# Designs tried in a protein design run: designed miniproteins, single chains, continued (4). Part 105

Each design is a single chain, and the fold is of that chain. pLDDT is the mean over its residues in the fold that is shown.

## One batch from the design tools (miniprotein)

Design m15659
Fold by ESMFold2-Fast:
Structure m15659 (fold): chain A 87 residues (1-87)
Amino acid sequence: LSEEEKKRYLRAAGAYMAFKGKFEGVSGQEVYEELKKMAEKLGVKLSDSELTALTAEGMNELLEKYSEEEAKKIAEKEYEETLKKVA
C-alpha cells in the first residue's frame, strides 16, 4: 500500500469510530487507541494530533455529502475494508 492509500484507510477507520462514538457511546480515548493500533498495523507513524485530525476529517468529509445515517453506513463499509487490509 502507498502512504496515500494507508492514510485513506486510516481516515475511513477514523470516520467510522467517530460515528460509533456519536451514536453508540464509544469514548474518544477508545477511538484514539483503536486508530493508533490500526496505524501501527499499516506501518504508519502519526502524532496524536494527526490521528485526531484524521478522525475529524473523515467524519466531516462524509457529512458534507451525506446524512448522518448514510455517512455512518459508508464509514462502516470503509472500516471493514480497512480491517481486511490490516489482517
Scores: mean pLDDT 74

Design m15660
Fold by ESMFold2-Fast:
Structure m15660 (fold): chain A 90 residues (1-90)
Amino acid sequence: AFKAAIAANPNNATALLNLGAQLEAASNFDSAIAYYKQAIAVASGNNKAGALLNLGIAHLKLGKKDEAISYFKQAQALGNAIAAANLAAV
């Protein structure tokens, strides 16, 4: 389970991202955002870009469009093509 992986290693960026995604799917956006921010703190390269993309999506779902745009721009700057597409859609 992703929670068990985080308990064993809180710096596991993949486990943090996956737990954030599960919480977002459950509409628990506050907890999802917390785990995505934790993932960004420990991730690099593509994992960091992915965490920034997911932060943007979570903020967009909360109606926080300006914050979402900021995160999509940060993810795009790291080469995330999905973030570029999401930025064009907002």
Scores: mean pLDDT 78

Design m15661
Fold by ESMFold2-Fast:
Parts: structure tokens; C-alpha cells; sequence
Structure m15661 (fold): chain A 59 residues (1-59)
């Protein structure tokens, strides 16, 4: 279905933006490389599941 495809596309785009944000923070020296990798992977997983789990999510 087109709606399902659109939802998948949105999740993919959000994952890419999470990676970009992690790279930006790394470039600014705000986080370490290991933290950037963990951040990107964790955010991609959360968005893939479309559920923040009610925790304190940060943008």
C-alpha cells in the first residue's frame, strides 16, 4: 500500500537525519565517536519501531 511505503520512507529519512545530527555533534566535539555511533544506531532503532517507549527522548 502507498501509505505503508510512505511510512517506511519517513522512517528512513528520520534515520538519516539522526545520523547527520550525530555527525554534527561529533564534528562540534560535543560527543565522542563511540557515542555518535551508539546515538545513531539507537535513534534509528527507535524510529524504526515508531515508539519512544515513554522514556525521556531527546531530539
Amino acid sequence: NAQLQADVDKMTEASLEAVREAQRLLAEGKITRAQAIDYAGRKAKELSGADYGGHHPTL
Scores: mean pLDDT 67

Design m15662
Fold by ESMFold2-Fast:
Structure m15662 (fold): chain A 66 residues (1-66)
Amino acid sequence: SKVEKIGKLAKEVLSKLSPEDAEKLEKAIIRYIVSGDKEALEKVLKEIIEKYPELKDLINKLLEEV
């Protein structure tokens, strides 16, 4: 399912972030699931790409699912 695919990709990204950045992303994902706030999630994911360019391909796969 879409939710399972997002969950797997999100867990992989979260495992590679600092605890502070992981918390920020986790909050954005929860907000997306609960309220459908796609724009807030996309903003956080783009900020993570800028800070962690090595995660760009993985984050782009996650962006394709949202």
Scores: mean pLDDT 82

Design m15663
Fold by ESMFold2-Fast:
Structure m15663 (fold): chain A 83 residues (1-83)
Amino acid sequence: SKEEEIEKIRKETLEQAKAAGASEEVLAVIEETLERMKKAKSGKEMTEVKLEALKRIKELQPELYSTLASILNEARLKIAKIL
């Protein structure tokens, strides 16, 4: 189902972020962001949600900004293909 595919993307994205060194606070931001992406009504809303998350990540762990931006963009693209 679409829900099972999105849940797989969520788990894989969080594991990649953990492997990159994301803190518990940053992981919480990513998890919230993925849930908001799932509920987005358009690709534009998904991109806006991603950009909001990246602002928070830059404040919390600026050294991981580029890596986590790449991970979140990959997740956004995968979720968009399923929806």
Scores: mean pLDDT 84

Design m15664
Fold by ESMFold2-Fast:
Parts: structure tokens; sequence; C-alpha cells
Structure m15664 (fold): chain A 81 residues (1-81)
């Protein structure tokens, strides 16, 4: 649905913004952009793949405010699928 696509796009945009503003390793941004590029036409699969990446980033940054923000973004996408 259009609402599902908009929610997924907003979460992806927030994740990009967090990676850039916190000067995270480029590899995370590259993986995120590849997931978006490869799954543009399937919002459910895109959300599932983004959840997997957000969970990995939340684990990598566990115990930090950044990790908590990635965890919350993953939770927002779980409400969409």
Amino acid sequence: SSEQEEKVERVAAEAVHLLLTHQAPQEWLDRLLEIVKENRDNPVLLAQKLIELLDEMAAEYAGTPLGERFRRLAERLREVV
C-alpha cells in the first residue's frame, strides 16, 4: 500500500541520516542503499531486509543512543509487515 511504502521510505531515510550524522563506517550505508535499490518494487521484502540490517546495526551499537535509535526504527518497520 502507499502508506506502507511511505513508512518504509521514512525509516530508510532516518537510518541514512543517522549513519551520516554519526560518521558510521561507509559499509553500513552501502548495505542499506543496496537493500533499498534491490527491493524498491516489493515494500514487504524491503521492510523485512531493512529490519534485518537495523537489528544488526542495533547490535553493533548496543548500549549507545545510536543503537537504541536503530532498535526503535526496526520496531516501527515490524508494525508495517
Scores: mean pLDDT 87

Design m15665
Fold by ESMFold2-Fast:
Parts: C-alpha cells; sequence; structure tokens
Structure m15665 (fold): chain A 95 residues (1-95)
C-alpha cells in the first residue's frame, strides 16, 4: 500500500519526534557521565533539525496542492517548537 504525500509527511514527522524523545531520555543518563559529549550530540541534533525544517520549507514551496502545503507548514511549526523545547531541555540537563 502506497501512502499519500500528506501521510508520508506525517510519518516522517512521527519518526523525528520519536528520535527527539529518545534523545531526551538518553541525555538524562549521559549528562552526569559526560556533559561535553552530551552537549556535542545535542548540537548535532539541533543542526539536523534545522536542515529538516529547511528541506520541508522548500518542499512546501514546490508543492502545487494547497492541502499538502498546509501539512508541510503545520509540521514545520511543530518541529520549530520541538527544537526550542529540546534546546531548553539540554540547557537544563547540562546546568
Amino acid sequence: MQLSESDGIVQRGAMIEGRIRDFKRSLDLMAPEDPEEARELAELLLKQLDREIKTLEQQAKNSTDPEVKKTYDEYVNRLREMKEELRRHVEEALA
């Protein structure tokens, strides 16, 4: 069964959200043992999120379907909020 483009965007979003949740749990264990390594990994993940956001923004611009564009925009906004929450969580864990 082939997913629609909108379903594909939602699936991609769920995978990224899962990765962020897994990292938050790992960070709580890693920060007391190796705070420098934890900080470096957090910076890499934040950079990856920035790249994903830019890619989705470009895909939205290239789409001819207004519903698909709306799905991209909603997902981009969610990722931006999750990125800010992750940044705050990292600062708290490494303080």
Scores: mean pLDDT 75

Design m15666
Fold by ESMFold2-Fast:
Structure m15666 (fold): chain A 59 residues (1-59)
Amino acid sequence: VEVEVEYTEKDVIGSSGEKVTEVIADVKTPDFEGKAAATGSKEEAKKKVDELIEGLKKS
């Protein structure tokens, strides 16, 4: 089954003024559509998003 994932990355300012990266993934399959998002360092945020996507695939 083909899964389409679109990643969006942006820099945001946290509540205490720190600069962090937000990664948003839009997941679309024939059976469902969902979103996953995480904030932190670019690498960590992307890993968290990928983990959330795996959870969504079983929904």
Scores: mean pLDDT 73

Design m15667
Fold by ESMFold2-Fast:
Order: C-alpha cells, then structure tokens, then sequence
Structure m15667 (fold): chain A 92 residues (1-92)
C-alpha cells in the first residue's frame, strides 16, 4: 500500500530525527530541514511534513526544559503518527 509505505517512511524519518536531536548530533533547525527535504523527495503531503516538524519542536522544548521522559516521548510520537494516519486517510 502506497499509504502504508508513506506512513512507514514518515515513522522512520521522525524516529531517526528524534534520536539524532536527543543525542545532540543535529540541531532542531537541522532536524526540521532534514524532514522538509526528505518529505519533499518522498512526495509527503505538506500537512504530514508540518505534523512531523511540530513533533520535533515539542521534543526539543522538553529537552531544553529538562522535562523529557521516555513516556512523554512515546506520547508525542504516537500523537504525531495518529495525526499523519488521519491526514493520509482523508486523501482517499
């Protein structure tokens, strides 16, 4: 399924970007640029790219405030993927 492939790729890109952001390997600005570039290359809807960028900004804010927990990280990721799934379902 093209939608399933897109959802899987979005999940992988978001997870990789969150991992790299958390490790300090990349900045928030670099993570956002990566999502925009990869999303355009893979023809992601603009709404999907916006959801992924919002998730990264939330993670960055929690890192900077020292309040990021594995539970909050899981919640942010789950909420982002749920929103992406709803966007893809509406495009049918």
Amino acid sequence: SEKMDLLTKASQILSDSIRDLRSGRITLEEAIKKIEEEGKKLNFPEEVIKIMKEALRRVDELIRSGTLTPEKLGEIATQAMTKIQKVLDKLK
Scores: mean pLDDT 86

Design m15668
Fold by ESMFold2-Fast:
Structure m15668 (fold): chain A 63 residues (1-63)
Amino acid sequence: MAKSAEDVLRLLFGEPHAPAGATPDEVAELLRKHFPKEFADAIAEAVQARDGARLLELAEKYL
């Protein structure tokens, strides 16, 4: 889902800081640097499945 990476970046950096057009892979890599390993693994799995709703839910849960 094209919008999932954008939504996750918005949650991480807030508006208007979130860059538009980030790929899910870029979001997953960023999350691996800032979040616990188990959370990063779940994010990567959601990204590979192209499940934007799950990706957003995981990001919100950590917040």
Scores: mean pLDDT 59

Design m15669
Fold by ESMFold2-Fast:
Structure m15669 (fold): chain A 85 residues (1-85)
Amino acid sequence: SLEEKIRELEKEIKELEKQPKSKEVEEKIRRLRGEILVLRFAVTALAPTEEALRELEREGAEPSLIRTARALREALRELIAAAEA
């Protein structure tokens, strides 16, 4: 489940915090914290993001905005799929 995946990530962060401080450890903790943040909003954000992307594409919005919206959609889909596995 999504909640179980978040608990696993939080446990990994706690284990990393016990290791000697290094740039690699700090970057890994930052990545895991980022994953937790997006997972918490993934289910509630996916459908609105997909709808917004369709509207942006239909209205011919700026290419950079469309690319960013597509990246967000794919990230949300991948994170939800990972949580279900």
Scores: mean pLDDT 81

Design m15670
Fold by ESMFold2-Fast:
Structure m15670 (fold): chain A 100 residues (1-100)
Amino acid sequence: MSEEEKKKEIEKLSREMALELFELARDTLLSQGTAEARARAAELEAAIERLKAGEMSGDELLALMVRTLTWLERQGLADAVARLEAIIREYHERVLEIRS
């Protein structure tokens, strides 16, 4: 596999990871039934659309993910945080396989 092919595959995996993380976080927030959780879910829904359109920078994506994880931790949603961490781990392992 060429270095260009590896970069494209890693970019694809990073995008798929971000989509999966945001969708899981959105669904978790919507299940809470609070006005604050609905507002956070709406922010994530807008971010999902921007990510699909290629309009979100890596810095914006990282900042939003950090804010989302911090909010979930503060709400005591440990199971949701653990699921997000498991997704990150899975994609990290797949990136290592591509680089090997």
Scores: mean pLDDT 78

Design m15671
Fold by ESMFold2-Fast:
Structure m15671 (fold): chain A 62 residues (1-62)
Amino acid sequence: SRKVAIAGTSTGLAGIAVSVSRMLAEEAAKKSPEQGKVAQKDLDLAEQTYKKTKEEYLKLKK
């Protein structure tokens, strides 16, 4: 269905967001411990978003 295609694309974009957030977290940690903690939290949120989007995609694929 059309929803499966949209969910697949959204999952791919969320995966890219995780990769970008990971790079930013590494850079922030090198600048200061406080910035590193904030960036790590953003990375954790991006990973949670990716997981939710992928779960929705897999449910629609059934």
Scores: mean pLDDT 79

Design m15672
Fold by ESMFold2-Fast:
Formats: sequence, structure tokens, C-alpha cells
Structure m15672 (fold): chain A 78 residues (1-78)
Amino acid sequence: EERRLRVRLTIGRIVKEAGDAGIPQSEAIRRASEETGASRSFVSRQLREMVRAGELVESTAADGRRVLRLNPAALPPA
């Protein structure tokens, strides 16, 4: 639970730091894995769950890479 929460918070922060430009999915996975010590496969699972939950928006860039942005509607109301 703590590890899962930590990874999800780290992914959210990385994507937030990228802003409107977004961040490539591969780069987000790499950075979150490096920062948390979690495996890339574990980070990928958490990231997919966050996209499925609507916390992150996934889009395809012109070069075919998947880019992640925060969904502002998915933030808790305070």
C-alpha cells in the first residue's frame, strides 16, 4: 500500500511538473522508477491504473509516442 501510494504520488508530481507540454510515457516511467526504486513494470501498472481512473490523460504525439498530462477534473476537491 505505502509503496503503491508513493509511486502514484511520484508519477502525479512528474506529470504535473511537465505542465501543458506533457511528458512521454516512457520518460515518466523511467523517472518514477529511478525516484522510488520500484521496477518499471510496477510503475507501468500504477500509471495504467491512474489513466484508467481518469487521473491522467494519455494522448499520442505526432511521432507516435504516448504523452501524459494531468486531468484537472480528477483532483480531489480539497
Scores: mean pLDDT 77

Design m15673
Fold by ESMFold2-Fast:
Structure m15673 (fold): chain A 94 residues (1-94)
Amino acid sequence: DDPAAVEAAEEIREELNKIPGLEARVEGNMIIIRNNGDERAKKAAEEIAERLNEIEGVGVIRSGNETFIRIGSDPEGRKKAVEVVREIREKYSK
């Protein structure tokens, strides 16, 4: 994995774990988010998936209560992904 992509994935994991009802873990450059079924947590996970899927170089797959995010090698895409997750964290962390 690209070390910079792994670093961005770890930053995103830290921000996501601050959102109530979300648990995030990292496998290389992939972030795996699990929501606990709460309506607010589901909304946060949906907004994360929708906004990150719009970023070039970021891959998003949803499966049940899990969201998989792959961070690519594009520096601009990585920066945007971190910024988007930070905005969503501010919105949903009360």
Scores: mean pLDDT 84

Design m15674
Fold by ESMFold2-Fast:
Structure m15674 (fold): chain A 78 residues (1-78)
Amino acid sequence: MAEEKAKELEERVKPAAEEAGVELELKPDGDSVAVTIKAGEVVSSGKIPVSVPVDVAAQLLKQEAREVAEEARRLAEE
């Protein structure tokens, strides 16, 4: 179920998100998990279907968290 998947993903990804310095928000949304990753002014949003394995989804979210953090750092430079 989307609710249980959101909790599993939060538990698996939260440490990596904290290391990257980003805020991670996961919300169940029907048959998908709505994802928001935020660092400063940079916001990345998407949906992960419950059919995607938790391991695969967690790896994708960890990579996205790192990319969001790097983009936020780049945009802060003038």
Scores: mean pLDDT 80

Design m15675
Fold by ESMFold2-Fast:
Order: structure tokens, then C-alpha cells, then sequence
Structure m15675 (fold): chain A 86 residues (1-86)
């Protein structure tokens, strides 16, 4: 799925930016990933439980105070979307 591949790429680029100390770029890519995850969740026939899990991880990412914690929360949201497609 093209949209899912894009989300995975955005998170990989955000992790790389974080490792390189480019926190501004990492946060921008995280914000883009949140929007893409939200759009993808709206398009996929997720179960109520899967949708609740994605929404929970997005909320965790919003409440996280560090780029690392935000990236970890969004990686969990992507895992739920991957499980829904398989």
C-alpha cells in the first residue's frame, strides 16, 4: 500500500534526523507521519479495537515531550495498521 509505505519512510527519515541531532527536521517528519497515519486509518476498514489502538498511539505521540517517545508511539500505530492489512 503506497500510503503505508510513505508512513514507514517518513518514520525512518525522522529516526535518522533524530540520530543526527536534527530535532527540527525529526519533529516536522513526525507531524507529517501523524497526518498520514490519520488519513490511512480513515481509509482502512479497521475494527473498532484497531481504530482505538491507533487513536491511543497518536494521543501518546501528541503527549510525548521528546522526539524519541513520539517516534516510538507512532511506530506502534504503524504496527497496528500493518496487522490490519495482513
Amino acid sequence: MEELDRVVRLLAEAHEAYKNGDYEKAMKLVDEAVEEIRRLADKLPLTPEQRAAVDRYIDEARKAKTPKERLEALSRAVQVLLEALH
Scores: mean pLDDT 81

Design m15676
Fold by ESMFold2-Fast:
Structure m15676 (fold): chain A 100 residues (1-100)
Amino acid sequence: MSLEEKIEEIAKKNIESFRKYAKSQGVPEEDIEKAIKEFEKGVKELIKLVKEGASEEEIRKRVREFIREFLDKTPKENSLLASMVATGIKEILDEALKEL
């Protein structure tokens, strides 16, 4: 399995977990879909960086900036979804760096 395929599988699993958990907590579908879209954006950026041969330092920096921006823009009432998205991206980052 390629690193890209592995990252995509981890992302899909995280999205399914986010959706299931958020629905169980009564989070509105609009908020769930918005959080998933932002997570997918982060995953696509990470895959692009890996494909382009970015350094570990560049990958780590861009992921940290994305997570910070996402958390800063997310209302406090949606902090749980923001935290789940950030955790999922960190798991994918750790996997990507293991293969570099």
Scores: mean pLDDT 74

Design m15677
Fold by ESMFold2-Fast:
Structure m15677 (fold): chain A 98 residues (1-98)
Amino acid sequence: SPALQALIDEALERYERMLSDEELRKEIRDLLNTHADDIEALRAGLDAWIERLYEKLKQKLKTEYGLSDERAERILSEPMAQLRAFNDALVAKLEAIG
């Protein structure tokens, strides 16, 4: 439907603005395009994707800025919570459209 495609396009535009990592951008694009009609597969894929993003960002903070695990986790806590909330809201909107 036009509403479904508009939600997918809006979500992809937001992820593109948020992420510089082309591999993670490709993964999220593939997830939304492949599984938009399979809410369980999409939810599982988004959960796996956010864990990969978290680990990459945590390693970057440790490697580039010399931060401890605890400090990196503290810095990432609020941004990751916002991203999880966005993913949950996206899945709910896609489910509501059908």
Scores: mean pLDDT 80

Design m15678
Fold by ESMFold2-Fast:
Structure m15678 (fold): chain A 97 residues (1-97)
Amino acid sequence: MEIKVVSVSVIKNRRISVLLQVGDVKIMVSSYANVNNEEEGAKVGVEEARKFLEGEIPEGRVMVVDSSATGVGPVNQGYDYRMDPEGFREAQERARE
């Protein structure tokens, strides 16, 4: 299974947003990170996505994006592991297909 970095955004050295593609599934990682540049932000995003895919609980927000349905716009926190642990597990399993 291949993890591909699609885009990286560092928001005023307070937050990172990393869009990743795993197979046919897109995953967005949003986290508070004290990073010095976009390369460090990408590493944090990949690590959080890897934890999600391996069945671990990531520290930041991990959202599964249905790229065929939404395309643009703010989504709910996705499958937040604190608020919807069952949805989080289903999204994690779906991402591993």
Scores: mean pLDDT 62

Design m15679
Fold by ESMFold2-Fast:
Structure m15679 (fold): chain A 94 residues (1-94)
Amino acid sequence: SMLEEAQALRAEALARIREALRARDTEGAVSIFREWLEQLLAMPLPAEEKERLLLDLYSAAGRLAREHLDAATAAALEQEFRRLVEETSRRIAA
């Protein structure tokens, strides 16, 4: 059930990110992504499962950015997502 809960939270975060990006709210998208990262870190899941969920959301969020934003804005947002992913990955590994 914990894995199912994590997958549901990821789907909810992705839907909220999609809505923010449709509204051209890049700050909102980053805020939602950051909130989900803190939720992921707090969940009692194995490190390898957290990393998989992290990379899956990162990939999906990047695709949404490219779909809804101009190339320059999407690239800047993807760079911010990458910084958050790298920091979170280090916290998972610690």
Scores: mean pLDDT 88

Design m15680
Fold by ESMFold2-Fast:
Structure m15680 (fold): chain A 100 residues (1-100)
Amino acid sequence: EEEIKLIEELTELLVELGLMSEEEAKLYEKIMKKLLNGELISQEEADELERIRAKIIDKLNELVEEYGDELIEKMKKAASLDLVEQLKMLVEILKEIKKK
């Protein structure tokens, strides 16, 4: 339940910031909900997740240069956390970016 809310908040922020389309958000939510439920995803779904993730990271890197070392350090730390903690950290980062 909490994880589902995190995914929905994450996709809303990504769409608002122009990092993701509404169609990509629906696909991302579907695949992430499957992963959180312990369901198997197809190779096509895994490839699509990686494509979306890479696009988001590229756009975040463009924005992060203006926000400095602290945000970059948070991104690096998130890579060492479990999936739910990574989602929480990414939501926090995106909220900071949205505030400018």
Scores: mean pLDDT 72

Design m15681
Fold by ESMFold2-Fast:
Structure m15681 (fold): chain A 73 residues (1-73)
Amino acid sequence: AEKDLEEAKRHLKLAEEAFEQGDYSTAMKHIAEAIRAALRAIRQDPSLFEEASELVEKGNELARKIAAANAAA
């Protein structure tokens, strides 16, 4: 559970870095991995729901920013 939460945090950071570099494909891949890891953490330990949900929200926000940037380009 804790390892999945840390994995989600790592993937979210990598997604943010890829987004800043304009690599939207890599950013979306890391967003998907982060959300998947966060959901695994909740499934194994429901007490992590709040922290994992914040990571999912950040991932979804970044995905929306990518969609907006791609539509504008």
Scores: mean pLDDT 83

Design m15682
Fold by ESMFold2-Fast:
Structure m15682 (fold): chain A 81 residues (1-81)
Amino acid sequence: EEEVVLEFSSSSDIPKAQEKWEEARRKGINKFVIKETRADGFKMVIKFRLENGKAIIESIEVTMPPDAPITEEEIKEKLLA
């Protein structure tokens, strides 16, 4: 069904992403994609859906700069915080 994409390239993108999130919640949309792309080559795509008031992560894709110390577990922890 309808899926809402929230894109971030810098902190200045956060307000517009929050606005999209609120609009989607009002429409009853339950599928979301979070995309983050940075100039250093870091990319993250998280797909999740809401089911019975619970967030279910469908997929997490991370492209790391060659020397990045970040793990997928660290990213999952940030989602649950």
Scores: mean pLDDT 71

Design m15683
Fold by ESMFold2-Fast:
Structure m15683 (fold): chain A 55 residues (1-55)
Amino acid sequence: SSAVEALEAHMNALKDNIIQQLKAQGASEEKIKEYEDKLSLSIEFLLESALKLES
């Protein structure tokens, strides 16, 4: 749905902002990758759950 697509775009924008802030604070590349992986999995889980609720 358009709502889920908007949520996906918004969550990905928030993820990008978090990663940029970590880079600005001098976080290690390994720490950044860990956060990227965790945030991506969390977003995927949230979106899949939202899609099931709309079914």
Scores: mean pLDDT 83

Design m15684
Fold by ESMFold2-Fast:
Structure m15684 (fold): chain A 68 residues (1-68)
Amino acid sequence: GGSFGDRFEEDRLLLGDNSVTEIEDRVIHPGVVERELPGNTSLKKVTTSSVASIKILRERGIEVTLKT
């Protein structure tokens, strides 16, 4: 749907843009991480309030901080 598509594109841009280091109250869909964060990703550090996103991002070797 449109709302999901818009959020998917937003998460895609965040995961691909290493200038953005903070993600607020967002659950990054596992499929986005698998597709948009290949093994050569330049994203080094992310802050997020999503526990699910932390697990996936750390599996990719990205340093993630939970902000509550």
Scores: mean pLDDT 52

Design m15685
Fold by ESMFold2-Fast:
Structure m15685 (fold): chain A 105 residues (1-105)
Amino acid sequence: KKKDSEQADQLKEQAQQTLAQLQQAIQAGDTERAEQLLLQFDSLVDEAVDLYVKSGDIDKAIELLEWAIKQLRQLLQQTTDPRLQALLSDLISKLEAKLKELKKK
């Protein structure tokens, strides 16, 4: 559905903005804010991927997941906080599982 794809594009833009805020929070050492922004980022990506899949834009869903996994892996390399490392690792595993399922179809 065209409207679902357009809504997914807007959520992708919000995820990109949330990622920028997340990077700033990590650089500032604000672990509590970084955790909140990371969960918001995951929620936005998950919703956008589901909307792309629903609209038949599987290639856009795959591209978004690959981008998100790459960004989270870069944050994991920059983070020394054990709590954030654990959360990032869990989210990366979740997104990689979703990507694997979509690539089979």
Scores: mean pLDDT 86

Design m15686
Fold by ESMFold2-Fast:
Parts: sequence; structure tokens; C-alpha cells
Structure m15686 (fold): chain A 103 residues (1-103)
Amino acid sequence: TNDEEVLKLIKEIEDILVDLIRAMKNGDEEKMRELITKLKDRRKELEQLRAKLESKIVKEMTAKVIKLTDQFIRAAEQKDEKAMLARGNEVAHLYRQLELVLS
């Protein structure tokens, strides 16, 4: 279902956020660029999937994840570790809330 695909895609985004924070801490500029590109691709997939969602609450929560992902990308490009951690934690929280909504 589209709702199951949303959860899967948000989980993939969350995993990329964790990997990006690790790459940043290691000073791996090349890995950061690769992961930012991958994150932008997953973000685009999530935006397309959002248009197919019927549940208003799931659609709104998905829009929040997209917004936080955009904020995370900006933080990563600015090498703002504190902002990356804050945005990553917010995405993780929304993922858990979505799991409960879709239970």
C-alpha cells in the first residue's frame, strides 16, 4: 500500500541521515556529497508518494518529514552538526508516530 511505502521510504531517509552525520564527523566530504544526492532522490520519491496518499494525517506528517529533510540537507551543506542532529531526531520521532498511526 502507499502508506506502507511511505513508512519504508521515511525509514530509508532516517538511515541516510544517520550515515550523513557519521560522514560529517569523519570529515568525509566525498561520502557526504554521495549521501546528500541519495537523500535528495529519496526526498523526491517521498514528495511524489505524498500526492497519492488518502489519509490527511499521514499526508501532513509526510509533508513534515519532507520539510525536516530539506532543513537537514541545508544543515549538512553548512556543516552544522548540531542542526543535523536536531533535524535527524525530529525525523526519527515522526517515523515512530507514523508507525503508530498506521498500526
Scores: mean pLDDT 89

Design m15687
Fold by ESMFold2-Fast:
Structure m15687 (fold): chain A 65 residues (1-65)
Amino acid sequence: MDAEAARRAAERAVEAGGASRETAEKVVQFSEDNDKEGAQRAIVRMAAEGAPAEAVEEAARAVFG
């Protein structure tokens, strides 16, 4: 799991106005904790909040690929 890549993807989602800071921080926290299930739930929430597809895909790649 690439916590630095997850942080960058989450930051871009917030900057684009689609994700909340709270959700972005959860993506980073779960990635740093190596919690794939937590990170997956946070990424799904980020997408539901309106994050750009590119940022969601980058976060998913950082966590799962």
Scores: mean pLDDT 80

Design m15688
Fold by ESMFold2-Fast:
Structure m15688 (fold): chain A 81 residues (1-81)
Amino acid sequence: MEEELKRIALELGVSEEIVERAVEEAKKLAEKVPLSPFAFATIFASLVAAELIKEGKTEEALEVRERLLEAAEELVRRLEA
């Protein structure tokens, strides 16, 4: 899940710095509160989108978030099958 989400975000043009920061923040939350794979993906996608919005890339942030959530749904579906 984590490595796949990182790879997809990078392929969508998100910087490595933003991706690594979002992963670390999502992991810190997961250490305090048990997260399902989909919950982790949702937090990661939202953190990536927030960083892109800070850079003025609001349209790109929405597209990246949507693509990451769709990928997370597919990955979770495969894990449950």
Scores: mean pLDDT 80

Design m15689
Fold by ESMFold2-Fast:
Structure m15689 (fold): chain A 60 residues (1-60)
Amino acid sequence: DRRLSTEEVERRLLELYLQGKITPEQASAIGRRIRGRKSVSEAELRRIAEEEGIDPALLV
């Protein structure tokens, strides 16, 4: 499965927040779950998105 850098995930979260597609609480929750990591797999990111109430297609 493809991996995304933590920086790329953070960039996507910021973009979604600015577009009004996610709440600040959702962005913060995902940010905390990936904090300290170098990268995240797309499969793991989809699961995190689903658990935080975000459509995984918005992040991957």
Scores: mean pLDDT 83

Design m15690
Fold by ESMFold2-Fast:
Structure m15690 (fold): chain A 76 residues (1-76)
Amino acid sequence: MDLVKAGIYLQRALDAVRAGDADTAVENAIKALEYLGIPKEVIEKYRPEIQAAADAGDPERLREVVRKALKEVGKL
């Protein structure tokens, strides 16, 4: 777990969502979840919701998906 890198990648993901770059948003959101120490199976479970938030250009929805993943693994 690397909270500094997680924060950097999450910020990049949110900026990409606002810019309409869904592919970059999904890539950086997944890296953020990996640095938060979320298991691959939990990341894959939430990947469709991350993609939907990115496609919708909704940074708050992306934040909520990250929160749900953290809560599932007991980190929230």
Scores: mean pLDDT 86

Design m15691
Fold by ESMFold2-Fast:
Structure m15691 (fold): chain A 71 residues (1-71)
Amino acid sequence: MDEALLLVQKAMEEAGVPAERITATVLLAIGLYLDGASAREIAEAVREQLIAAGVPEEEAERVAREVEELL
């Protein structure tokens, strides 16, 4: 989980996403993990949040795949 969260945070920071949006996305991922969501479900939620925050689609998809592999 920690590696996945760091990857998400770094990708959003590099894309210039505001700190409050990064925090919200990280908390969403943690919440889903604690609720027993699958790695795939967490990765899909992260991908959607990255795209909505302005991260390029190709980069968001790469980050989501790595998150799924790390969970």
Scores: mean pLDDT 80

Design m15692
Fold by ESMFold2-Fast:
Formats: structure tokens, C-alpha cells, sequence
Structure m15692 (fold): chain A 75 residues (1-75)
């Protein structure tokens, strides 16, 4: 995944979480977690913040699992 693709993926995750879109948030968090090793170190804090926003805004079990998996993958 390119840096630009990663930045767009993080932004999309943050936007989906802010909009309350559980399906888009879960999918975005899952894809970022799957590609966690390819996320530049400079972008890891931003990805973690987007996942934390999802945990704050959404009470959907699938979204919570995907967001927690992303945070754990970036630890």
C-alpha cells in the first residue's frame, strides 16, 4: 500500500466513524489491520486515532472488533 493510499484509507475510516457508518468503518479498519505492516510509522498514530474514534462513536460488535484489531496490529 502506498503512503497516499494509506492516508486516504485512514481519512475514509475517520469519516465513516464520524458519519456513524458501521459497515464502512468495519471494512476500513479490517483492511488497515490486514495491511498494518505496510503502514508507515509516521501514519500509525493517525490510524490508531481513527480506530479510537470508531470505538468512541460506534457500538457495533463487528466495528469494535475490527477497530481493536487495528490498534493491536499497530502496537
Amino acid sequence: MSEEQTRRAIESLRQAAADGDAAATAAGAHDLAKNASQIPEELRPEAVEAARLALERLDDPATRRASQALIEALA
Scores: mean pLDDT 83

Design m15693
Fold by ESMFold2-Fast:
Structure m15693 (fold): chain A 98 residues (1-98)
Amino acid sequence: AVRAVVEALLFLKNLGLLSPEIAKHITPRSVVDPRELLKALGAPEVTEDSTEEQRRAAARYILEKLTPNERKGVRAILENTPNPSEGEREALALLDEL
């Protein structure tokens, strides 16, 4: 879920659709290693030993820091992804809870 959210945010950043406060923490590196991004946003830490619930909570925390329009942008990217991964489907489910 975290990777899917961060990849969607990187796409929105490249389109100029993210607020500067969020965009400054989103880099190609944060897609591969979201730990620095999560720490910068004050989100729960995610490691290799993290539970599925902890990873889901971190992804939800990122989404909650977004504006409603930014969340709509993330949703649009994920809904238009062909053959969505488990993480992309989980990110969509989290958006439905917000």
Scores: mean pLDDT 79

